# Designed miniproteins, single chains, continued (3), part 82

Each design is a single chain, and the fold is of that chain. pLDDT is the mean over its residues in the fold that is shown.

## One batch from the design tools (miniprotein)

Design m11025
Fold by ESMFold2-Fast:
Structure m11025 (fold): chain A 69 residues (1-69)
Amino acid sequence: MAIPVVVLSRPPSREELEALISLFPEAKSVTIHDLRAQPLGTFPVEDVDGILEALRRVEHPVALLFREE
């Protein structure tokens, strides 16, 4: 199965993040990978505040992996 991946060159706004999550309705969690492909954390898609806080603290670009688990 293919995991949707979105690369962000800058921290998103809340509205931008909510719009991205809405494109992947089957997703249950989001994993953030930094520039070194190191996983920084996995968050439920409902934890928009946790995802935004993590994205503000990491170096960009980052990859968001939208997972069905």
Scores: mean pLDDT 78

Design m11026
Fold by ESMFold2-Fast:
Structure m11026 (fold): chain A 65 residues (1-65)
Amino acid sequence: MEEERKREEEARRKADELLEEGAREGMRILEEKKDEKPSVATGAALRAVGDGLDRALEHLREVRE
């Protein structure tokens, strides 16, 4: 069944884009906050990456439903 494969490929591409956006934002935050306490800078960066991951997971869940 072709429809399932197309759905899976589209979901993977969008999930990859969301993850990349989150990772990019996290790296940007680390650069901007490098003069702050490491725990603060790292925490903010991890939160941005986590947001990207959550968005990717939500998209994958919706496609699977």
Scores: mean pLDDT 76

Design m11027
Fold by ESMFold2-Fast:
Structure m11027 (fold): chain A 89 residues (1-89)
Amino acid sequence: MSEAELKSMSVEELIKEAREHIEKAREALREGDLEAAEAHLEEAERILKVLEERKKAGELSEEQEKELLELEIELGVVQLELAVQKVFP
């Protein structure tokens, strides 16, 4: 997605898109498709950065801030799993 499209999306839509990309990255990682996993993680990271900007602007509810934190933790875990598989194929 373009950055202009991401900035036009609602917080709920951004959370959904980030979750979908993290899940697709996990599926690609299970299949050994490290290139696809990396691409999905990069897109999820981009979306989460937009959500962090929305949070700093006070646009997220407490529940949405919790979901953002959970997604950021999940992204970090999958990024670590990808890094391990790149070094130890």
Scores: mean pLDDT 86

Design m11028
Fold by ESMFold2-Fast:
Structure m11028 (fold): chain A 62 residues (1-62)
Amino acid sequence: ASPAVLRRAEEAREIASEEELRVTREVGSALREIGDQFQKALEIKKKTGVLPPVEKVELKLA
């Protein structure tokens, strides 16, 4: 194979790895946001005795 073909294969692999990292980051962000909302709800319950509704968090895989 020519060096140009090998470079193209490496670029394609890097792009695939970047997409995988992006998906992993988006999942991590959604989980952190859910945790933050839960923590805020607990603090409100602690002060008022009532648990507020938690906002829905959705994954943004564009």
Scores: mean pLDDT 68

Design m11029
Fold by ESMFold2-Fast:
Structure m11029 (fold): chain A 61 residues (1-61)
Amino acid sequence: SEAEKKVQELLDKAKKALEEGNYEEAVRLAREAIELGKQNKVDQSLIDEALKIYAEALEKL
């Protein structure tokens, strides 16, 4: 779906931000992915991935 594509794009950007040490940006992007994913009832696996990135980025702050 269009929503799943947008969530995946947000996840890819969040992962890149995390790899580059941009933890604040990674938190923001992961949060957007979680919110969009929940609103559009995307696969739980995508939401779980976003939650992992969110938690990891928060720990690095």
Scores: mean pLDDT 86

Design m11030
Fold by ESMFold2-Fast:
Structure m11030 (fold): chain A 62 residues (1-62)
Amino acid sequence: LEAGSVVQAVKDFEAKSPEELSLEKGEKVIVNEVVGDEWVRVYSSTKEKTGLVPKEYLEQVS
């Protein structure tokens, strides 16, 4: 995963804090920043906001 990439959720993710972004399986988002080993800051065009999502919940769009 790298900044500017389009990625999609491989499964549903539920945000546990205001800094996290909830995603539904198959939802596409843009990577803004890779934060450490486990987190990615993404931008959702449908929700018009950014938030943190675990890397394991995301895959590159082919």
Scores: mean pLDDT 80

Design m11031
Fold by ESMFold2-Fast:
Structure m11031 (fold): chain A 60 residues (1-60)
Amino acid sequence: MRATPALLARYPDLRAEAEAALEEARAELERLRREGASVERIVGAELRVIGAEITLEMLA
């Protein structure tokens, strides 16, 4: 679902929060890859990045 104008009016920082969440998710994925984390942990981090990207697209 797309964010409605009413939702964005109530939460003016929602887009900035989504951008920050995406950056944090990407940073965690990169850290896990560098640390040689388990495949399960890396896949979980990849799914978090995808979820954050979808959230940001819904706010675009």
Scores: mean pLDDT 75

Design m11032
Fold by ESMFold2-Fast:
Structure m11032 (fold): chain A 74 residues (1-74)
Amino acid sequence: SSIRKELLRIIGEILRIIGEIEDLDLEEEKIEKDESLSEEEKKKKLEEIKKKKEELEKRKKELLEEMRKLDEEA
């Protein structure tokens, strides 16, 4: 296996994570605009989404760092 193949795998994983973050951004917008939810219900749901986004952002940063290390290889 070449470094190129590993980089492509990592890129694929990053793209999936970006998609998941976008889905969470859409859910956040839905919650913010949902007139049927109380302020307390919105806060709880938004906090849950925030935690999921933070976890995905950490994973994305780890993958980007892994890519940088492989790309450097100097």
Scores: mean pLDDT 84

Design m11033
Fold by ESMFold2-Fast:
Structure m11033 (fold): chain A 70 residues (1-70)
Amino acid sequence: MEEAREYLEKARQALENGDSDTAAEYLAKAIVLAHKAGDVELMEEAGRLINDLPDKEKVKAAVIREAAKA
């Protein structure tokens, strides 16, 4: 759980810095880890942040890639 939250916080910081690519990568990691832990609330929070990204296709691709490793 802590690791998923850490990635979510890093994603927020990346968005504040205007780095959408880094934010997408961290959001993907947070989503995959939250899903494994069954943390639906964290997954919902990450989903809301995805809506603020100009290119959410990158998040989708990153999530698929991270999920494939499991």
Scores: mean pLDDT 75

Design m11034
Fold by ESMFold2-Fast:
Structure m11034 (fold): chain A 55 residues (1-55)
Amino acid sequence: SAMDLLFEGLDAYAAGDYARAVELFTEVLTRHRDELPESAVALAEEALARARAKL
């Protein structure tokens, strides 16, 4: 599910795998955005920006 992809992205970020985190957050926001509550979309956008800054 979209939430599972978001959580996998967050787990990747916590593990220091920023490339994987960017991939997962990008997929959620581009392909599954409408399946997420607005709060989760905002979280994914912020997390994607932070993960990109680490690359």
Scores: mean pLDDT 86

Design m11035
Fold by ESMFold2-Fast:
Structure m11035 (fold): chain A 67 residues (1-67)
Amino acid sequence: GPLSELELEKAVAILYLATLLAAARSQGNDEVAKVAREGIDKVNAAKSPEEVRKILEETLKRIEELE
């Protein structure tokens, strides 16, 4: 059957953050890699689509502050 809204939002957020994690690791950017990994862990633990979006926004802001 189709994914729930929560499962779909998690999948999209994890794909985005995993892409950033892979890029950071290839560049040796340990700080960005750590933040992206923490973001993935938080997304996996989220209980609502709203929590997923908030975690993604907060994680991306932290990454911006490290650039």
Scores: mean pLDDT 87

Design m11036
Fold by ESMFold2-Fast:
Structure m11036 (fold): chain A 90 residues (1-90)
Amino acid sequence: MELLKVAEEFEKKGKEEIAEVLRKLSEDPLNEEAVRKLEKLMKEIGMPKAEEMRIIIAIAKALGLSLKMTPEEAEEKLEEIKKAEEEAKK
């Protein structure tokens, strides 16, 4: 499961609360409480927009949602957001 792998990555980085929420979302992606807690945690830690988008894409994939773009286009858009966010921090 993609969400479980992302959760393990955050756990290794010491972000255990985010990892726990991502595990709950892997079991029930429609869990509104878990979604709200994830949003709050991402905002509190100042998570980069690119990293937020990566998590959102993983959740959408777990829900079986059709992305309106190819995987290549989604990755390119994520890279563009990352560059814009780095530029904004100057």
Scores: mean pLDDT 67

Design m11037
Fold by ESMFold2-Fast:
Structure m11037 (fold): chain A 86 residues (1-86)
Amino acid sequence: MLTPEQREALMEEVEGTLYLMRASITKKYEPENKEAQKADLEKALAEYREALALLARAPASPLTEQMRAALEQAIAALEAELKALE
């Protein structure tokens, strides 16, 4: 079973992914609308950072380490995409 912290982190990750999907739709159909893309990517980044903070409170386990590594990679990719929109 997931710990409460792992479950909360996964819920925040789902919210972040929803904002990523919104940004992807805007990029495809309104590529000139950089402000809308940036706004949704910034929201995705905030949700993923919250997920990472929640995982910091979880007990150490292989699952927690795997989830943290995945979130750190996702955050790095998001930061790079936001920088590319400048």
Scores: mean pLDDT 86

Design m11038
Fold by ESMFold2-Fast:
Parts: C-alpha cells; structure tokens; sequence
Structure m11038 (fold): chain A 79 residues (1-79)
C-alpha cells in the first residue's frame, strides 16, 4: 500500500464556505482525504481542517468569516 500526497497553494480572499467547497471538490475528484491550511495575510490566524471523502465530514467543523491570505490544499490518498 502506498500513500500519495498532492499539494496546491493559493493566495486569495475566501470565506469559510468557499474554502470548504474547494476541499469537497478536491476530495470528490480524487477520492482522497483533503487537508486545508489557511494562513491570514498578517500571519495572525492559521486554521487547519480535514475533509473526509468517504464520510463527507469536516473536522473540526466550520471555518467561518472572510479572510485574505494563503490557502494550502493537500490531498492524501492510499494506493
């Protein structure tokens, strides 16, 4: 069994709903779990959450608010 990790980084302004929608889309396309790390432009806020492709759940629940910063999306799947 092999684990494959793919990372995508974006710099933009997004609210939590949009970030969760991106994670869901990546999970649905890949079949793997998606980890999202957001860092605000001033570095004062860092949030990380995971979308589970099999259960459709986000943990911890809900990134909320509109923020400007850097978004790192990591897809992990077992082969």
Amino acid sequence: MKVTTTTETRSLTMNGKEIEALAKKKADESGGDVTVTFTSADGSRTETFTYNAKTGKVSPAGFTGETTGQLTITVTKEE
Scores: mean pLDDT 68

Design m11039
Fold by ESMFold2-Fast:
Structure m11039 (fold): chain A 67 residues (1-67)
Amino acid sequence: MKLSEEERKKALRAIKTAKGMSDEGRRIVGALLAKELGLSPEEVRELAEEAGLSEKDIEILVEGAKM
């Protein structure tokens, strides 16, 4: 993953915030991470696992990143 320290912190903050969102909100966050930070679906999965998300929440973020 080729992110600056600030971009990585921003991504992790967004992912942690997504825990309190609807499934649609989590999908949008995944899409934004892919579009704004250039993250692949696999990189979004790695960050979500690092952030301690459930498998269900990880799958929704990854789905968004594929859009």
Scores: mean pLDDT 80

Design m11040
Fold by ESMFold2-Fast:
Structure m11040 (fold): chain A 69 residues (1-69)
Amino acid sequence: TLVLALETALRDVEAGNLSAAEALLRVAKQQGAPEEVIELLERAVEAARAGNREEAVKLIRQALDLVKS
């Protein structure tokens, strides 16, 4: 599920595996996630590529909140 993918990627990024953000974006697109979720995850990938773990985590948490609501 998209929720499980978000929770798994959040855990991985928190642990320092920033490449998990790119894998998450691919899964979200494959599962037809809402455009707002995709936009948040695209920003999370940019933050992860810049080495900004805190911003990537924040954006993934925002995406998870949207999917759960």
Scores: mean pLDDT 86

Design m11041
Fold by ESMFold2-Fast:
Structure m11041 (fold): chain A 116 residues (1-116)
Amino acid sequence: SDALLRAGALIGDALVAAAERNATLTDPVEQIKNMVEAVAEGLIAASRAAPDLRLTVTVRVYDKEGNLIYEGTLVSDGDAAAVEKQKEELIKGIEEVSKTHEIGGFELDFEASAGA
């Protein structure tokens, strides 16, 4: 749909900007925090463009051996404050696991569905 295309473009623009910033960062924790912040901003913008869509991003963080060490989600339903809170909780979780694990990488999984 047109709304889904607009939502995708807003998220895509935020991710491109974050990827450019990540090229200047050497700390994996700071790289992941930067991407999570960009995703949250993109989800807030996308939820305003497509208010009838539930947009979900799953963030998975891996150690150097490829083991999953953290998983969290950001969900947009038009409430910017809820997305900001989820972002803060996700960043805190990533910072906590980084104290005991060497981060090797991360992935983002995007899903769009009809709003509940």
Scores: mean pLDDT 82

Design m11042
Fold by ESMFold2-Fast:
Structure m11042 (fold): chain A 69 residues (1-69)
Amino acid sequence: VGPRLAEAVLEAQRLAQELLAEGVDPQEAADRAERLARERLAEAGVEAEVEVRVRDGEVTVTATVTGVR
């Protein structure tokens, strides 16, 4: 679980940073990154709450595992 969780978080963070660099709105970038992380975790059989925050160009991804299938 841990490695897949970490990978999903890192990919979401990278996506959000890339979207911000392209001039995408911070809220849109956060929403897209959250969706990516949720999709990756669901495919891996992990149930988690995912939150992406963008503040002053910094991206924070928080994932809390609520279940494993």
Scores: mean pLDDT 78

Design m11043
Fold by ESMFold2-Fast:
Structure m11043 (fold): chain A 100 residues (1-100)
Amino acid sequence: SAEKNREEYNAMVDALAERLHTDPSEEVRRIVRGLQKGIQAFAEYAEENKLSPEEIERFFENMTAAEALELLLELAREKGLVTEEEAAAVERLIEEVRAR
């Protein structure tokens, strides 16, 4: 369901925040805020395009973590939800994830 998918996105953000809590810098806070806004933007995109829960699942099923983060960031930017500083912080996280 769309509700379950939102819960899974939130769990991903929470897991990332918990992993990064050993470095509670402003950078980590910017990443968490950027990702939360990305999840919001995707939820709005899914509603606007009337995506079924099955279509949302297939959308992410074959995506790498980096590709999923890039999609969330792109949608948040298009909707004007993220600051330049939050966007830059998420881009640095994406590059770090790609390098691993």
Scores: mean pLDDT 76

Design m11044
Fold by ESMFold2-Fast:
Structure m11044 (fold): chain A 80 residues (1-80)
Amino acid sequence: MDELRERLVRLGGELADIKTQMDKSNLSPETRKKVEDYLKKASEHLSEAARKLHDGDVEGAREHLKKAEEYIKKAKETLS
């Protein structure tokens, strides 16, 4: 449980850092939209993970955290 909560906090921080990087970057409108779409998907999965953790659904939380990590990775790759 605690490891999943730490993972949730870490991923939330990474998402906030990507938003800050995007705000400071001169991105094309198309690249910005792709990053925003990935961050939106990551945020939705982080919200579901938090809900699952509150409900005691550890495996459901783990699945949503994995999806959030995948979208955060795609956002970072798009910014590179």
Scores: mean pLDDT 85

Design m11045
Fold by ESMFold2-Fast:
Structure m11045 (fold): chain A 60 residues (1-60)
Amino acid sequence: SGRERAAEIGRENLLRTGTDRLSDEEAERLAEALGVSPETVRRALRLTGGSGSGALELLG
């Protein structure tokens, strides 16, 4: 499912960077995986202080 792929993107980012914060490129990948616009993901990230896991909770 798109949620599973989105979670994998978050895990890959955390392992690579040591942070749950997403880049603009990673936010676009998350939007594609979830079937939403990148603007929707950016809004969720703004509401959660840049947390990828928090954005997934808002969008999932």
Scores: mean pLDDT 71

Design m11046
Fold by ESMFold2-Fast:
Structure m11046 (fold): chain A 79 residues (1-79)
Amino acid sequence: MAEELRAAAERVRALGEKLAEAARAAGNEELAERIRRLAEEAAEVLLAAAEAGELTEEQRAELERLAAELARLADEVYA
């Protein structure tokens, strides 16, 4: 579990970086920074769960909320 959560955190950071680069290439530095911050928030939740060795229901709900927001911002990048 902990290794999977750490791997998920790295994947979220990588996705955030890729989306932020796309937003910046489109000339939207504000959107790029928002995406990067949101991805980092999600990564922090995943890393906290990894340290605890368990993903709580509260952490799962928070990750779902963050994922939905990140998806919304990703749509703005390619709009």
Scores: mean pLDDT 82

Design m11047
Fold by ESMFold2-Fast:
Structure m11047 (fold): chain A 59 residues (1-59)
Amino acid sequence: MFTDEEIAEYIKKKYNIPDDKKVYVLGDVNLSFETYVGDRYIFITPEELEKIKEEIEKE
């Protein structure tokens, strides 16, 4: 229903990441997505992913 790009945009806003950095969502492995933030990795918990989905679905 939502794209990896939409999830990445939400994470970018949540963590106040500058526009010159890119956030990559690499799909789900087991229980969560692995997100590459700039030159670092962030793992999204199932709980956080559910919150992100709710925010995106609200439009």
Scores: mean pLDDT 59

Design m11048
Fold by ESMFold2-Fast:
Structure m11048 (fold): chain A 61 residues (1-61)
Amino acid sequence: GEEKKKLILEIIALKLRLIGLELDLELAKKNGDEETAKKLEEEIERIKEEIEKLEEKLKSL
């Protein structure tokens, strides 16, 4: 169904966002920006949790 396709696309979009955030985190660490690095680590963990929940939902479809 359309629901499965939408869910797959949402998972892909979040995974692409995660790659971008991980690159930003490496740059923040190289620049010694500890405050930005901490905020990026918190956002990365949030996105990882969202991906896991969506992947579990996809398995049930």
Scores: mean pLDDT 88

Design m11050
Fold by ESMFold2-Fast:
Structure m11050 (fold): chain A 100 residues (1-100)
Amino acid sequence: KGLDALIAQLEAQLAKNPDDAQLQRDLGEVYLLAGKYEKAVEYFKKALALEPDDAGTWLLLGQAYLLLGKNEEAVEYFEKALSLKPSLLFEINLEVAKKK
């Protein structure tokens, strides 16, 4: 099953439940996997508007900015994730080491 089919399915679910932070996060993750980083950023920001203390979504937002070559913003969002959940430091270091 292609990522485009999954995106369409998640968008249809989100249209029925627009304030579902988890669906917004899931859609952002699928856009990251599809290489559509600007769309991923859009959905992660929407998820964070609903759940601003979700450290995992801040981490994903940082990863998306890193993939866009926006290293300064990526660091800022990684720092936000770490302030909420310090155990994410290993995951952040691993992502930087992978260059992705």
Scores: mean pLDDT 81

Design m11051
Fold by ESMFold2-Fast:
Structure m11051 (fold): chain A 65 residues (1-65)
Amino acid sequence: SDELLEAIAEELAKRLGISKEKALKIVEAARNRDHETLEKLAKELGLSVEEIEKEIQESYLRVLS
């Protein structure tokens, strides 16, 4: 749902110290399996794709708690 996606993006933004808008782009890219966009965003943040995927997963688990 849109509401859950926004909640995950807010948590991710807090964890990574980035804007909610940028976090939303990251979460959307991961959900759509858009590896090219995810890799580009990871590079901009100085993170690996694996690190971003882990941060998304941890953000998701935090929102569900």
Scores: mean pLDDT 85

Design m11052
Fold by ESMFold2-Fast:
Structure m11052 (fold): chain A 119 residues (1-119)
Amino acid sequence: SLEELYELTKNAFSKDKEVKEEARLELSELLSKSPVLAELSKELIDPIRNGDIDGALAILTKYAPQLSPEQRALALISLLSSFDLSTEEKIKLVKEASKKLKLPEEYVETLIKGIKEAE
C-alpha cells in the first residue's frame, strides 16, 4: 500500500541508524521474494560499490518494464538508501528517476513525502 511505502521510505532515510538499518533489512527481504527483483539486486552490486548512481539507475530503468509500480518504487528507495545523499539530492533523483521509471504521480509524491519527513 502507499501508506506502507511511505513508512518504509521514511524509515529507510531516517537519521536514526537503528531505524534505517531495520528498514533496509525489510527492503532486502521484500526484494529477495521476487526472482526479477533478486536479479536486479545482483546487477546493482557493482554500480553501488563503485558509487555509480547513473549506472545503477540505468540498470533499474532496464528492469522497470518487468516490475509493478510498487516494485519500481521499492527498488528505487533501496538503491538511493545505499548512497550517502542529502535530502535535496534524494528528492532530485526521485523526480528524475520517476520519469524514466514511469512511476505514477501518487508513488512519486509518497516517496518525496517519506524522504522529507525522515528524522
Scores: mean pLDDT 86

Design m11053
Fold by ESMFold2-Fast:
Structure m11053 (fold): chain A 57 residues (1-57)
Amino acid sequence: MAKELEEEAERLLRKAEELRRQAEEEEDPLKAELLEGMAALLEGMAAWLRKKAEKAK
């Protein structure tokens, strides 16, 4: 149970890293800002899942 939450958090963090890289390479400043915003949301979700996994031990 906790392992599945940890694995999902890891996936979200890797996706967030990918989105931040895309934002750095994006020529449209509005689109770059949206990509950074989405990465921040995924990072927040991953942090929440990690806390939930810690409680589920």
Scores: mean pLDDT 81

Design m11054
Fold by ESMFold2-Fast:
Structure m11054 (fold): chain A 60 residues (1-60)
Amino acid sequence: SLLKRIAEDMLSLAIQEAQQVDPELAEKVRELYEKARKSTDESIIQKIVDEALKLVEEAK
């Protein structure tokens, strides 16, 4: 779905940003990316994206 593709792109960017801040945070965001890829529930995917973006923003 388009939403899933957008979510995967957003999570990929979040991983790149997290790597500049904290490698351990980048690994955690990568785990969230894999969880989103395996999910078919758009509500769950949205929560994963929101969690990843919040983690990266709070680490700045």
Scores: mean pLDDT 83

Design m11055
Fold by ESMFold2-Fast:
Structure m11055 (fold): chain A 58 residues (1-58)
Amino acid sequence: SDPAATEALIRTMVESVKEEHNLSDEQANEIYKKALELVRQGVPVPDAVRKAIEELEK
């Protein structure tokens, strides 16, 4: 249940970022994938999403 809850939280945060920054579906999906990988490496969800955004945005 914890992994599913974590994935749902990441999706929700990425959807919010997509709307705020006017990102494409492709860009949002790249952020989601990167955030998931970072969370699997032990990075907290908010920090993982932030790092994923930073890597996508120049």
Scores: mean pLDDT 81

Design m11056
Fold by ESMFold2-Fast:
Structure m11056 (fold): chain A 65 residues (1-65)
Amino acid sequence: TTKLAAFKILLSAEAFELGIGVVVKEEDGKIIITLKDASKEQAEKFKAIALELGKEFGLEVEVKY
């Protein structure tokens, strides 16, 4: 889906800016994001951004770290 592709591009850009690793999976219409090598502060900031983007794209997002 073009919508999911755009969402992934924006998430990848944010992860790169924060210097963290991200694995994105789609499961039953839910987007599951696993963070790698993220501090608690980086994880909280990324989670807030990912959830907000999810709302804008109409996607259900779950962040794991």
Scores: mean pLDDT 81

Design m11057
Fold by ESMFold2-Fast:
Structure m11057 (fold): chain A 65 residues (1-65)
Amino acid sequence: LREELEALARELANAGASPEQVAAALAAQPGVASARVEKLSPTTLRVTVTLEDGTVLEFEVVREP
């Protein structure tokens, strides 16, 4: 699940999706209660996903040069 959410976030970010679009796509995934995405830089997003059981997953998506 985490790997799938991270891969989805990275794919969308590389495609030029906004933080709002990335958050909406993650929140639509099974087992996800909410998602928050913050743009830290042009190449870095901070992603926070809250699962239905209250578990919080945090990771950063970095677009390689």
Scores: mean pLDDT 78

Design m11058
Fold by ESMFold2-Fast:
Structure m11058 (fold): chain A 55 residues (1-55)
Amino acid sequence: MEELGRKAAEALTSPKVSKDEAIELAERITQAQASGDPEKLAEAYREAVEKAESA
């Protein structure tokens, strides 16, 4: 989880991810954190990482 969170943070600051996309992904991560569900949080982190890797 911690390494995945770090990669997600790097993804949000990646030049491959647009500013608008980074904001949307950050909001999804915040919502997942608020839910208290570690699986939803992991999924949100993975979406951010995949976006940066595929861009």
Scores: mean pLDDT 77

Design m11059
Fold by ESMFold2-Fast:
Structure m11059 (fold): chain A 61 residues (1-61)
Amino acid sequence: SMEKRREIVDEAERLARTKSPEEVIEYARQKAKDAGLSDEEIETVLREVERAIEFIRRYEA
C-alpha cells in the first residue's frame, strides 16, 4: 500500500542520517520484501530512498 511505502521511506530517511547509504538501501529493500510489496513497488521505494539519501548528504552534512 502507499502508506506502507511511505513508512519505509520515512524510516530509511531517518537512518540515512546515521548509517551508510548501502546499509539504508538494504534495510529498505528487506522491509519492503517483508511487507509483501511487489517487485515494482520495491523499485519505487528504493528510488525514493536513494533520492532521500542524496538530499541529506547534500544539505544535511
Scores: mean pLDDT 81

Design m11060
Fold by ESMFold2-Fast:
Structure m11060 (fold): chain A 62 residues (1-62)
Amino acid sequence: SEELIKEAEEILEKLSPEELKKLLETLEISKEELIQGIAQQLSQGYSKEEVLKEIKEFLKGV
């Protein structure tokens, strides 16, 4: 949905440009694909805070 896409974009705005680049390169996906994936997680009942935390923890391990 459009609302979930906007929420996904807001989560990515919490990342630095360097963190976002590293995430996209590690996952080998486009920014648009990442936004769709986050929107899908939000549609499954994950909160914005939970998704952001998972991304930050993932980036610490890479």
Scores: mean pLDDT 83

Design m11061
Fold by ESMFold2-Fast:
Structure m11061 (fold): chain A 65 residues (1-65)
Amino acid sequence: GPRLLEKYEEAVKVQSEEALKVAKEIGETLDKIGDGLTEGLKKGKEEGLSLEEAIKLGREIAEKL
């Protein structure tokens, strides 16, 4: 009946809104990780660090954001 379809569409909308919120939070977390890694790689290049050491530094910077 029409009532069942309406309830299903409402449930899907609520789930879609929650999924978008989670996607935004994941995106913000990924941006912080990306920024930390970029800064770590830049600083590592300036200081002559290995790629492994530069990645480790970037991870430490990302954790402080």
Scores: mean pLDDT 74

Design m11062
Fold by ESMFold2-Fast:
Structure m11062 (fold): chain A 98 residues (1-98)
Amino acid sequence: MSKEQLEAEVYLALATMIASLLLKMARKGIYDENDKELAEKIVELAEQAYSLNPALAPDVRRIAELLRKAAEVAEKNGHKETADIFREGAERLERLAG
């Protein structure tokens, strides 16, 4: 594995962990003012991973699915602004890797 491939895998792992945490917190009804910054960081990390290794497109799409699920849970719980933020992130990643 090249240094760039390893770096891409690290960025992807971080993005996946943060996205999974946001979905878990949304399901528990926990919403934070930092959710926007976390969603933006997920997108940034996934974009960096994809830029370094485009073969990670399926994994980037998986992160988009986590953000879409978080958006659906947030919307159902009445957090429309947070849902819109998560959905925008998902759409950006789907456009990049789809």
Scores: mean pLDDT 85

